# Ledger of designs, part 76: designed miniproteins, single chains

Each design is a single chain, and the fold is of that chain. pLDDT is the mean over its residues in the fold that is shown.

## One batch from the design tools (miniprotein)

Design m2635
Fold by ESMFold2-Fast:
Structure m2635 (fold): chain A 87 residues (1-87)
Amino acid sequence: SAALEEQKKEKTRELLLEVFEIVKEKLKEIGAEEKDLELVEEAEENLLNGKSADPSLAEQLSEELKEIIEEAVEEKKPEAEKAYKEL
């Protein structure tokens, strides 16, 4: 149903926000440049506002930031799968 699809989207948004929190925390721990934090915050704001992903932001990511994002996503995959199963 449309309602179930909307619940899935909302849960996906919640999980992605948790991924952004993990990424920001790790960036602060390693003393990353303000530029990397700004890129993450811009992506988070775009997600919250329902904007399409901007491919140019991905091209601006450092190798370190890419690794942190990949690790955070991997950490949250089991939780996301469980959440979708429970819907």
Scores: mean pLDDT 71

Design m2636
Fold by ESMFold2-Fast:
Structure m2636 (fold): chain A 85 residues (1-85)
Amino acid sequence: MSVDEIIDHIRETAPIGMYGLASLLISSARQALADGKISEEQYRRLVRALKRYLDAIVNNSPPEELRRALDEFLRAADEVMDSIN
């Protein structure tokens, strides 16, 4: 699957289904940080955004809040992926 397909799948999948894809993305970002391809701030932003999105799902937040958290996570993921390539 392409990165775009992975991101789309995360967007459409239930929280349990997100775990494997989120773990893969975070592992890739951690490796990129170790290789000096991304900054610590980019990595921390990605982790914070993912946590906010997962918290919004667990707490049954309003759809608008959930969408904002998802959009922030996807933006942080795009920044990391652009830096890896």
Scores: mean pLDDT 70

Design m2637
Fold by ESMFold2-Fast:
Structure m2637 (fold): chain A 64 residues (1-64)
Amino acid sequence: KVQQAQKQLQQAQDDVDDTSGRIIDSQSVDQALATAQQLWQQKVDELTQKYGKEVVDKALPKQP
């Protein structure tokens, strides 16, 4: 279960990179950063709902 959550988080990172790159090319750097952070947070929330907070927390490194 943790391994599957890690794989989906890696996919979310790729999606964020793709979206951010296209927006930056349009010279919307602030929007690119905001969109990337929102996409990441939404993916983490979605995975938390699917697998549970404990599983997602184990997939992500703990931050202070």
Scores: mean pLDDT 66

Design m2638
Fold by ESMFold2-Fast:
Structure m2638 (fold): chain A 91 residues (1-91)
Amino acid sequence: DEEQLRNYIQEKIAELQKTKGSSVYEQRVANLIKELIVEAGFKHDLPITATAEEVIQYLKEKYQVDITMEDLNNLNEEKLLEIVLKLRQKK
């Protein structure tokens, strides 16, 4: 259900926004995207220390999902929903 997905995204973005503007923000974004890959039903071999740039490259190579560093640095509910829907389309 997209409503459940939207609620999940809202919660994740709210947690992420608490770190916005800090050095930990990019690491939190990378971790969130890794969680979304797993939640979409895929496996990943990304290390726990994977950077946002490495996550972008992984999404492009494995799922043909193109996102930019600007997208991750300005991650909001709409962009996160877009990423999740693109991942689900690859299932």
Scores: mean pLDDT 74

Design m2639
Fold by ESMFold2-Fast:
Structure m2639 (fold): chain A 69 residues (1-69)
Amino acid sequence: AKADELQAAARLAVQLVVKHEPQLLAQGKDALQGRVQKVLLSAFPEVAAKSSKEEIHQVVQKEVDKALA
């Protein structure tokens, strides 16, 4: 489903950013969210194209919050 694809892509983007750019965790949630969103749009453009900017923002925020919990 569209929502499941977006959720999976956002989760993978978070994992990639945390693994390769762990210093972003020290820069705060906003910096991490911004980087994850850019990676999602760059690495998964087809998945992102199926969703609104609002949906992408909300899913990225949710997955970042889960990763930092």
Scores: mean pLDDT 80

Design m2640
Fold by ESMFold2-Fast:
Structure m2640 (fold): chain A 80 residues (1-80)
Amino acid sequence: APLSPRAQAVVDAIVAEIRALLARLAADPSLSREQIADLLNQALADLVARAAAEHGFSREEQIAVANRVGNALQEALDAA
């Protein structure tokens, strides 16, 4: 099912933040690919949990948001 406009806006915001973080981490030569992936996964988990609490998402919306941002992160990592 498609996300509500509110949930979609939250997904778009989290994806933008994760992509910006990925670009910054990828520019750091001291970080390994595994360290970058770990930091991104931690940031994603924190952002999704915070958004779910702040926006009062239903269980279904929480799952949909988590899946959509997780897929976007995986696509970004596979492209790097």
Scores: mean pLDDT 79

Design m2641
Fold by ESMFold2-Fast:
Order: sequence, then C-alpha cells, then structure tokens
Structure m2641 (fold): chain A 61 residues (1-61)
Amino acid sequence: GPRAAAELASREYGLDVEALLALLAQGLSVPELAKRLAEEFGLSPRQARGVAEGLLTLSKT
C-alpha cells in the first residue's frame, strides 16, 4: 500500500513519509513522480527514477 511504500523510501533515502504520501495521492506517472522527487528532495535523476518506480509498484500492493 502507499504508506508502506513511503515508509520504505523514507528509510532508504531519508525522505518525509507525509510528503511522499502527498505525491502518491496526486496519481502521477513514473516520469512525473521522478521529476517531483528530484525537484523537492534533491535526488539525482537516476535515484529519482528508481524511487518513483519502487513507490508506484509497492503502492499497488
């Protein structure tokens, strides 16, 4: 689910869980979410893409 996905990303990258949940609630695609993660958290494009893919995959479970 979305909270479990956000909590996992928070543990690995030190990101705020509530901010990640707000982004997931927007229904963004992988490239849109990756762009927002890079802009808001200063992640590299590679890291942002991987986090976006993981968040969207885990949020569906």
Scores: mean pLDDT 82

Design m2642
Fold by ESMFold2-Fast:
Structure m2642 (fold): chain A 77 residues (1-77)
Amino acid sequence: SSETFGTMSVLTAEELIRRGDEATPEEVLNGALLLENAARLSGLVTQETLDGMLELARRLGDEEAIRRAERAREIAE
């Protein structure tokens, strides 16, 4: 369901944020993509999770992950 998908996507993003610099660029890109989709399908995405994922993407310098995380924030507004 979209609610289950939203919950699992947020938990995945929260785990990546918690791991920080231990997360790979590929994991962060995939996490940002999941969070963007979760923002579209559910109201379960928190501002804290959105901000944390964007900050993680910026630290890694992955332009696509940054773009996806920014889009997730815009969708969640």
Scores: mean pLDDT 80

Design m2643
Fold by ESMFold2-Fast:
Structure m2643 (fold): chain A 61 residues (1-61)
Amino acid sequence: SHMRRKKAEEVLKSEEDLKLVARSVKNLIDAFGGIDPKKLLETLFEDLTDEQYEEILKAME
């Protein structure tokens, strides 16, 4: 369970969940620096689409 990835389709189905993911990713990037957002998201989620990636980036700003 410690290293489990979530399916992007299931987690990013609601705008609230997408905003939570975006905030968490932004916090990690701000805390550690030098983290590629796309690579981080691909590590956390299975089957992430380019459209979902763009929605998360938009929610981060």
Scores: mean pLDDT 71

Design m2644
Fold by ESMFold2-Fast:
Structure m2644 (fold): chain A 97 residues (1-97)
Amino acid sequence: SEKEEQIKKELKEAAEILETEEGKKAVEEYIKQAEKTIKEIEEKEKKGENITSEDTEENREKLKELIELVKVIKEEYEKYKKGEITPLEFVEKIVKV
């Protein structure tokens, strides 16, 4: 109950920040930086820069998670900009990824 109320408060505060120009710019900058990071990791794998097999497997899992997270954030942010979802619904969706 107390933990659920704290999470609800934090999501509401994040939603309020999202409606500011600074919050919107932060989401857009995050998407750009994440897409750049994905490209850099993909280029490294393509060049065959394998230092260890264990590091490669862990990096592949992290890359898949990052790709899925960025995809969800990008799709939901477009819906938010179109007024199809509320700021709170946007924040709730990206936290569940």
Scores: mean pLDDT 77

Design m2645
Fold by ESMFold2-Fast:
Structure m2645 (fold): chain A 100 residues (1-100)
Amino acid sequence: GEAVAEKLIKVLEELFKGLQELIPEAKEELEELLEKGIKRLEENKNSSPEEIFKVFYETLEELEELIDKIWDKLSSEQRKQIAELFEKAIEEVDKIREEV
């Protein structure tokens, strides 16, 4: 449980860092959501891997909702780079899932 939570926290930190650099206008909202997501993972670090992944995906859903609200204001290049950041994060999560 704890090792899975630590790895997922690192995935969130990398994803959100990239997003904050790419969309600085959403920095405060991204920082708040990252803090909330990390807290959820830390509170569930002793839970089953399934529960840890569940709270991780809940944070990703909230992130997708945040991005959707600003999507029409983003450039085509920003949209492409956001998609690439999410793809990288999901690939890292899939590797973690294979280890448990």
Scores: mean pLDDT 86

Design m2646
Fold by ESMFold2-Fast:
Formats: C-alpha cells, sequence, structure tokens
Structure m2646 (fold): chain A 74 residues (1-74)
C-alpha cells in the first residue's frame, strides 16, 4: 500500500545517507515492485513526487537502471 512504499522510500534515503548504498539499492528495487503490483494511478502520483526528490538528489550514486524502472512504473 501507499504508506508502505513511503516508508521504504524514507528507509532508502536513510540507508544512502548512512553510506549503505547496497541496502538503499535493494530498497529501491522493492519500491519498484510495490509500485507495479499495488498502487493506483493516484497513489503513484504521490509516490512520484517523493521518489523524484530522492532520485534527483542521489542520481549520481543510485543505479540509473533502478531509478529508470521506477519512473516507468509511475
Amino acid sequence: KLEEVKKLIEEAKKAFDEGNTSIANELMVKIEELIDKYLTPEEREKVRAELGRLAYERMQTLPKKITEKIKKKL
């Protein structure tokens, strides 16, 4: 659900800020899967705003393949 995805986005931000890039990447993959399986178009719009900020700030360190997949699902 939407709240679960938002929680994972915050966990990914925290993991990245702490230098745990591998954990952050795994969380981003889980976010992609949840968006694809469970979110409505309205919920995807809300997640897009939050995830867009994460991707914008961390684009250089997060794998482009993962961020692009999430963008396509939103």
Scores: mean pLDDT 70

Design m2647
Fold by ESMFold2-Fast:
Structure m2647 (fold): chain A 93 residues (1-93)
Amino acid sequence: SRARELEEEALAAIAAGEPAERLEELVRELVRLGDRESLRRVLRAYGRRLIDQAEANVLSEEQRRKIEELRALLADEAFLDELVDEAERILRE
């Protein structure tokens, strides 16, 4: 239940465009709880938000192709598992 509460708080913070420092605090708490699935959902949502913001400023066909490649990476479960592993490695201490 605590992991779910933090996940909901993090998703709301992402949607509200909260600063990176606040998102790092929430991610650090999720790492501490050890709920990898909640952490995966939060990292996916944050990545998607950053891509959506970048896409709003896309001016060229080449930039649009790059955005599609990044979206494909966020749909890749193996890539998300690597992001979770990296977040745990960096933030566990």
Scores: mean pLDDT 82

Design m2648
Fold by ESMFold2-Fast:
Structure m2648 (fold): chain A 79 residues (1-79)
Amino acid sequence: DLIEALEKMKKGVLELVKQGKLEAAKLALRFEFQRLKKEYPEYAELLDETEKRVLEAIEKGDAEAVEKAIDELIKKVEE
């Protein structure tokens, strides 16, 4: 489901960010969000806004901000 996909993506992206592989993290994030927007079009706007925030956090190398943004998205999807 969407929540499982977001949790898996969060783990992978955080591992890359913590390793300093910021470009790989951005690529993985963009690929997964593009896929999720196609599978869950009802969440497309929420996914687009979250992708922007997570990309900004990755650009700054801020793993905590990356985790927080994805956790906030998961909480909104659960509501």
Scores: mean pLDDT 85

Design m2649
Fold by ESMFold2-Fast:
Structure m2649 (fold): chain A 85 residues (1-85)
Amino acid sequence: SAAEKEAKKAEIEKLAVEGVELLEKDPEKARELFEKAVDLLLEYNKEKGTQEEIEEAEAKKPEIVDEAMNMSKEELKEALELIKE
């Protein structure tokens, strides 16, 4: 349902925010949270996106996680705002 998709989007945002907060003090936990967020984002895209969009998102998973781990705190906040709109 639309409500379930909204809940999943909110969970993705929550995990990403928690990851940003932990990045400085516990980068291993931050990575785990980012991985979970990306996994949920892929599930979200399966329902919303085309097959082509799903394939592209899956291909970019390692890049997204690695990029998040190497971003500055300010860059991560900007990326989260893009998800929020």
Scores: mean pLDDT 71

Design m2650
Fold by ESMFold2-Fast:
Order: sequence, then structure tokens, then C-alpha cells
Structure m2650 (fold): chain A 82 residues (1-82)
Amino acid sequence: SELEQLREQLRRQIDTLGLLADTLRSLGTPEHQRLADRLEEVRDELQAALDDPTATVEQLREKLREVDRRVLELGREIERLS
């Protein structure tokens, strides 16, 4: 179903954000640590959406779009540190 496909997409995004946060933490600067914290907050919001059994297809799509925008913004901040 579309709901199951969206839930799988959320799981993949959660995994991706976790790996990115771990990578940033490994760099050891305070700036990278703050960016890792922000990525983990986004991951936790996706996990909360995934764990909500009442979440609709529309709500999950909206959350994914929101997260995509936030991840792009964070990506730009990471690039500025390079």
C-alpha cells in the first residue's frame, strides 16, 4: 500500500540521517557536533511520525517534504564548514 511505501521511505531516511549524524560527530569539532545534534532531532521527529499508528498518508508525505527541506539547509551548513 502507499502507506507501507511511505513508512519504508521514512525508515530509510531515518537510517541515512543517523549515519550522517555519526559521521559529523566523528569529526570532533563543536560545530559538527551541533549539526549532528540537529540531524538527530530531525531523525527523532521522523521516528515519532513512523511510530504514530494514526498517521495518515498525507501527514507522512508532508513530514517527508519538511525533512527534505531541513536536510538541504543542514547540508548547506555542513558545506560551509568544509
Scores: mean pLDDT 87

Design m2651
Fold by ESMFold2-Fast:
Structure m2651 (fold): chain A 88 residues (1-88)
Amino acid sequence: MRGEELARKARELAERSKDPFESELYRKLAELIEAAIRGDMEKARELAEEIAEMIKEYLLKQGFPEEEAEKAGEEVLERLLRLAEEVA
């Protein structure tokens, strides 16, 4: 139930966001949580990696150094994998 509420809220944030990047990020986050709830940990991991890559590319476009962007992506991946385990 808590995971389902979190997924629904992520979808609502995706729909409310006027920023295409933020909308896509929340949509993938909702899909990750839904995959984890189903026990599809392979799909949850793939979505976590996609979100981490999106964050990395976003930071690179904003002019952040490659090392800093890569570190941020790794931290996001770790946090999302932990979230997937908590809602599964």
Scores: mean pLDDT 84

Design m2652
Fold by ESMFold2-Fast:
Structure m2652 (fold): chain A 68 residues (1-68)
Amino acid sequence: LSEEIEREIREALLRMTAGIIYVETGNKELADKVLEYGLELLKKNPDLPIIEVVRAMFEKGEELLKEL
């Protein structure tokens, strides 16, 4: 895979993760915040395994839900 295709796949997986959070919680604002968090995490740490980014996103979603 080219670096461009790999980036597109990674971003798609982050968007899918946020979509799951939206469907499960019904809270689009929370899902959008989790997506932004995941994208920022990947930008700061581009060598992070995608599974770790996805896990961090779910953990962030749980933290945000506790604030509600």
Scores: mean pLDDT 81

Design m2653
Fold by ESMFold2-Fast:
Structure m2653 (fold): chain A 108 residues (1-108)
Amino acid sequence: SLEEKRAAFVEALRRAIEHVEKGDLDGASQALREGLAKAFGVPADEITVELDPERGEVVIRFADGDLRSPRAQAIADRFGEAMQGIFDDPEVREALRRLAEALRKRAA
């Protein structure tokens, strides 16, 4: 359900924040990738997570491969729609804000 996907993403963001606060950016990226993979039913190796401490940004991309294939495009479209649905959630927005703040504190 959308609610279960939202809850799973919030949990993944909270785990990522804990890793960032400990200085473990690789662990934070892995926690986000695994959480998103479980939430959206996408293989973790098809998800790219980049953390930018200088900007306090989290960049999530799906399928850096050949998106011209009908299968890859359909999966990317469904992932994008699901992400849009959860981005307006207050818990998701607050968790993203806290993650961005934790990243900025590591850059300082």
Scores: mean pLDDT 69

Design m2654
Fold by ESMFold2-Fast:
Structure m2654 (fold): chain A 80 residues (1-80)
Amino acid sequence: MEEEKKKLIEELAKIIYERLEEHSEYELLKKGPEYAIKKLTELTEELKKKYEEGDTRTLGPALLGEALVLALKKYKEENS
């Protein structure tokens, strides 16, 4: 499960990253990527913790959040 989860997060992050260069969203990242990364990371960690504590409803949101944070970090690194 965890290995499959990691692969899904990595694939989602790749898809999101590929889209960032083609969409106007990347302009927002240039204006405030650090704040977005920090807040999304905090939210994602909270959702992941709730999933580990038995709230299965948070799995999808947590995976998407982790993927988005990874994509944002990669975008920031390559465009900084």
Scores: mean pLDDT 68

Design m2655
Fold by ESMFold2-Fast:
Structure m2655 (fold): chain A 114 residues (1-114)
Amino acid sequence: GMELALEAAELLYKAVQLLAEALKKLGKDDLAKKYIDKAEELLKKAEELVKKGDVEGAKKVAEELKKLVDEAIKEIREALKDPSIPEELKLEAEIAEGIALIYRGVAELLLKKI
């Protein structure tokens, strides 16, 4: 149970990293920093809870990371409404969103097995 909660948290953290890099490339540096700082705090909390054997606590933290992924995707979609963004940067952001959704989906399956 603990290993699945930690793996889910790590996948969701990687999703936030990809989305934060995409936000940074779109000129949203402060927003990117906010998401990555929060994701790092949540990942460390999940690791500590797993070390203590608190599976339910680790699962709740992974759910908070999942919400953070959803919020970061929304911010990317809002940024992409700017018609002045180069097509190459739009494609990079769309690819980052797609990969993040794959990590999110795998994490959700892992959390359902706990």
Scores: mean pLDDT 90

Design m2656
Fold by ESMFold2-Fast:
Structure m2656 (fold): chain A 62 residues (1-62)
Amino acid sequence: SSELERLARETAERLSRSPNGQQASEILSESSRRLAEILGISFEEALQLLSERIGQILNEAA
């Protein structure tokens, strides 16, 4: 969905701006919770979808 794409790109940019592990976890959790609310899915499903898409975006930038 367009919301997944937008959140994944925003989150990838925030992660690549040099957060430490704690900040990275907080950013990912916030984005996953928001995606879950938008799509009406569980937090666990949102986290998995977002993590997979972020990985693809970061791999495309390599």
Scores: mean pLDDT 80

Design m2657
Fold by ESMFold2-Fast:
Structure m2657 (fold): chain A 97 residues (1-97)
Amino acid sequence: MLLGKLEEIGRKGREEGAPLEELRKEVEELKEKYPEEYERLLAAIKEAQSLGPSEEDQAKAIRIVLENISDEEVREKLLKAAEEYAKREGITPPEIK
């Protein structure tokens, strides 16, 4: 859910010249500081999305992925980035745990 939304948001941002570059920079910083954790998280979420299209299944899969992140800072950064983007788009901030 979180990174899946961030990927769609990234596409939309490119098309609209989005003012959301700060969110993209936050994600980029995670990639630079924790590249292996970030890549593992992306791959795991992508595989988790293959399990089912339902929002409940996606949320469960994302929770499992987040629980497997050894670094709490990476997990918190990703959650905050998603929440801040949702706030800017007028979407209720997603909260999972």
Scores: mean pLDDT 52

Design m2658
Fold by ESMFold2-Fast:
Structure m2658 (fold): chain A 68 residues (1-68)
Amino acid sequence: GAMEQLRREALELTREIAEAIAENLKKETGLEPEVTITEVDETHFRGEVRVGDLVVTVDVTVELILQR
């Protein structure tokens, strides 16, 4: 259904953003980044990028609040 599709897209977007951050940090630091994607709940996804002593966190939330 629509919610399944939105969750799938949110998960994919979370991974794409985390991977883009990882590539940027690798270029800046010369170190290999570690990427972890976590499904916090049904509408909240978290991407963590770790490189050396640096950690960057990205949170993606799906909300269906307003229908006109």
Scores: mean pLDDT 81

Design m2659
Fold by ESMFold2-Fast:
Structure m2659 (fold): chain A 90 residues (1-90)
Amino acid sequence: SMKDEVLRALEALLNLLEMYAQRETDESKKALYRQFAEKISELIDKLKENFSDEVLQQAIELARELAEKSEDPAVKGFARSVAELLEEAL
């Protein structure tokens, strides 16, 4: 289902950020990955409870913000891809 695809994409992004936070030695970058991971985790829980366009839009905006604030090409590219997938679900 569209809901399952959205949740899988967000869970994949969460896993990427958790992995990057664990491996990162720069404290500022580590904090950025952790902060976005926490916010994405909260939005996943909200979408599981109630799949709404309002929460979906918040997830799109968060993924776009991550793409802008991260300097890592892999994180930027993945976050942009997730935002694009979520926009198709609106």
Scores: mean pLDDT 90

Design m2660
Fold by ESMFold2-Fast:
Structure m2660 (fold): chain A 100 residues (1-100)
Amino acid sequence: ASARELLREAAQRAMEVLAAAEADPATSPEVRNLLLAAAVHIQEALRLVESDPAAAREHLERARELLEQAYAALKETNPAIAAGVAETLELVERALELLR
């Protein structure tokens, strides 16, 4: 897959994960904010990936950090949402590898 294709999948998955977290009353506002911020950074990376790959990489590095924090918070309280975060993180890491 191209970096753009991986980022389209990551953006879609991030939105699905955010929706699941918003529907879960046990998910804290802090974790929802981490997931929202990660989704925004992934969308900005998708916008920039062809015109400014360096800026796209910076957004993906930030998204990775935010997703890692969300995963740590969710892995014990909601393993199903944590799995979705891990899948999104894998797509982000694969996109970063292609943008090296």
Scores: mean pLDDT 90

Design m2661
Fold by ESMFold2-Fast:
Structure m2661 (fold): chain A 95 residues (1-95)
Amino acid sequence: EEELLEKLAQILYDELLPYAVEEAKKAAEELGVPAEKPIKKAEEVAREESRRLAQLYLDAQKGKVSREEVQEEGVRAVERLLEEPKRVAEEVAKE
């Protein structure tokens, strides 16, 4: 069970990371700030959300959560991947 969770989390992380990093770079470029901190935040959020979504998927397979709940959490994960790096870029712009 734990092995399957870690494997699924890694697959999701590998899929999400390139898109999260690309969005972080764009946010930094738009604000004229270094991309290092936004990218680090994108990596952090991708790791957190990949593990969370992997657990939700496994719980759905066991009937513990609804399909609708997994879908809602998936949308929330995408929102975090887009908004958190932008927030960090904005914070860097104010320093």
Scores: mean pLDDT 83

Design m2662
Fold by ESMFold2-Fast:
Structure m2662 (fold): chain A 98 residues (1-98)
Amino acid sequence: APEPPYKHTLTLTFEFKSLEETTPEEVRKKLEELFKENEPKLSPNALEDLRLKLRMAEERWKRNGKAGTLTIEVYDLPQEVLEEIEAEFERQLAKLEA
């Protein structure tokens, strides 16, 4: 296993069916709720980085008028926990397209 600190990249990719019904602000709010639910599994530094990256992603989505990839760097998080969080977020993100 690599030595600490472990640097992992959490990458979420999704597309909206309709941007008229799903705004960048609503996506950000939904993702913030998902991160809050998973807060016990995240370090304080990872949670702070997630919040910052979400706000930056919202601005990019507003500028581009479309959904995209959310990439976040996480430190000191085991790979297995990261994979569980990614899988859960992918399931929840699918609901935003419905």
Scores: mean pLDDT 59

Design m2663
Fold by ESMFold2-Fast:
Structure m2663 (fold): chain A 85 residues (1-85)
Amino acid sequence: LEEKIKEYKREIEKDPNNWKSWYELGNALLELGKFQDALEYYRKAFKLAPPSERGEILVNMATAYFMLGDEEKAKEYFELAEKLA
């Protein structure tokens, strides 16, 4: 997991517009329980991602908010993801 985080950071340094690298870095941090850090990387992925991919990013952002105890934002982001499906 730590090696994968290093690799995704290296990919971002080479191509900061690669939304998948930001998204995968967010996923790795979510897995590590670093929910606030995951949200920061998901926000960057969301801004760079094509509209068709944004729903999945919003679902994972909602999960991160839920794990942080922010149930209202979790619900808001899940509803937003559903509208993009």
Scores: mean pLDDT 83

Design m2664
Fold by ESMFold2-Fast:
Structure m2664 (fold): chain A 65 residues (1-65)
Amino acid sequence: SSNIDKLVAEADRLVAEIEAGAADREKLLLELEIVEGLLALYEGVTGTDSGAAEEVRRRIEALKA
C-alpha cells in the first residue's frame, strides 16, 4: 500500500472512533488534523492529485459542525 493509502486508512479509523463516541474526542480530532497535514505533504511531494487531504478536511469540518 502507498503512504497515502495508509494515511487514508488511519483517517478512516480515527473518524470511526470519533463517530463511535470515543472519550478522547479532542485528541482524536487533533490526530486527524495531523493525518490531513501528512496527506497534503505526501500529495505535494509526489505530485499526486488524489484529493485525500481535502476529503479528510471535509470530514473534520463535518465532525466539528
Scores: mean pLDDT 83

Design m2665
Fold by ESMFold2-Fast:
Structure m2665 (fold): chain A 61 residues (1-61)
Amino acid sequence: SHATEQAEMAMYLEVLRLEDEGETDPERRIARAAARLREVYGASDEQVAAAVATVRKWLAS
């Protein structure tokens, strides 16, 4: 859905922002980005889970 696609992109951009800010642990970047999606953007658990799975695939490529 459009909302899921927006959550995936927001997750990806947040991971990149955290890397730029000096977070060197890739798992901590994902965990912190997921927390921000829930807390700041109001993303559902389903949207966060989908975003994490998609962003992991993008980062592994």
Scores: mean pLDDT 82

Design m2666
Fold by ESMFold2-Fast:
Structure m2666 (fold): chain A 83 residues (1-83)
Amino acid sequence: MKEIEERKKEIIEAAKTSFEKAKELVLEMDELALENKDDPKLQLAIVEAILEALDYIAEVRGDEAAVEIMREMARLQKEREEE
């Protein structure tokens, strides 16, 4: 899936230079997964790409950076659920 691979590549590049941009791109991918809940294969591919990107962020910026992004993802998901 071209879109998912391109987004993952952008996150990896951003992780080297701008934590805020990497975080923004991960959150955009998470939202894309939620928009495609009717396509389980696409949703799984997006989730796997997010996990790979977070692993890379942890490697280059430390576990705390990856945890911060995961915490923000969880916060936004809860906010959408509660409306």
Scores: mean pLDDT 80

Design m2667
Fold by ESMFold2-Fast:
Structure m2667 (fold): chain A 85 residues (1-85)
Amino acid sequence: SLGAELAKTLPLEELLERVRRETEEELREILSTSENPPQELVDLARELAPKVAGGPADTLALAVIEEATERRVREVEAGARAARA
């Protein structure tokens, strides 16, 4: 899998930077083009909506992208650290 090859061949710092960039791009595409985004992202938007109250709709979308990206980066980092230990 792509994740396994990246975890094997890239320094951890480069791996996490690439995962962050790739995940942000993927989520931005999903939220801008998808008529029915994944339920996980919808639930996250509902969770984050009070924290961005008073902002435009783009503020909530950006917050969802940032939080979902951070969660994925943390998962990949934990997996890569375990694989490299």
Scores: mean pLDDT 75

Design m2668
Fold by ESMFold2-Fast:
Structure m2668 (fold): chain A 85 residues (1-85)
Amino acid sequence: SPREAVVRALTAAEEVIKNASDPEKTAKYAMEAVDAARQALPELTPEERDILVEALNKAYEVMEKSGNKEAAEKMRETADELRAA
């Protein structure tokens, strides 16, 4: 469901932050956050969108610091897509 996709995206973004010192886990959770956020996109409430954009931006900062530029850019692009919706 869209609600489950929102919860999954938020949980995955939080796991990126919690596992900031583990590049394999952060990369995996970053991609899960992106995929779940895109799945949720068509049915997001304004409140869900704002929370998810904030979570993705925080996870983006962790990915940028870890040097995983590809994952960071996908997270930023996904946050921008959510803002445009």
Scores: mean pLDDT 83

Design m2669
Fold by ESMFold2-Fast:
Structure m2669 (fold): chain A 84 residues (1-84)
Amino acid sequence: GAARRAQLEAEADEKLKEMVELFKKSIENGPSYEIELDKKLREWKAQAEAESPEAVAIYNRYVDRLNKEWLKLQIDKIIEEEKK
């Protein structure tokens, strides 16, 4: 229902923020954070698939947003390195 979807989206917003912080740490400190991120994404996908098709749709939207944030962070780092 709508209330459950809103709850799943709120939880996804929190996970997105956590994963963006892991991306920032990965950019600065290397591949161990990328491994942790991949593991968390796989676990989230499995949880979504076990929940409902609506949860899978929410997962897919947030993974798309996460990928866009990852690309932006990489581009922003390149721009900042060029300014040094």
Scores: mean pLDDT 78

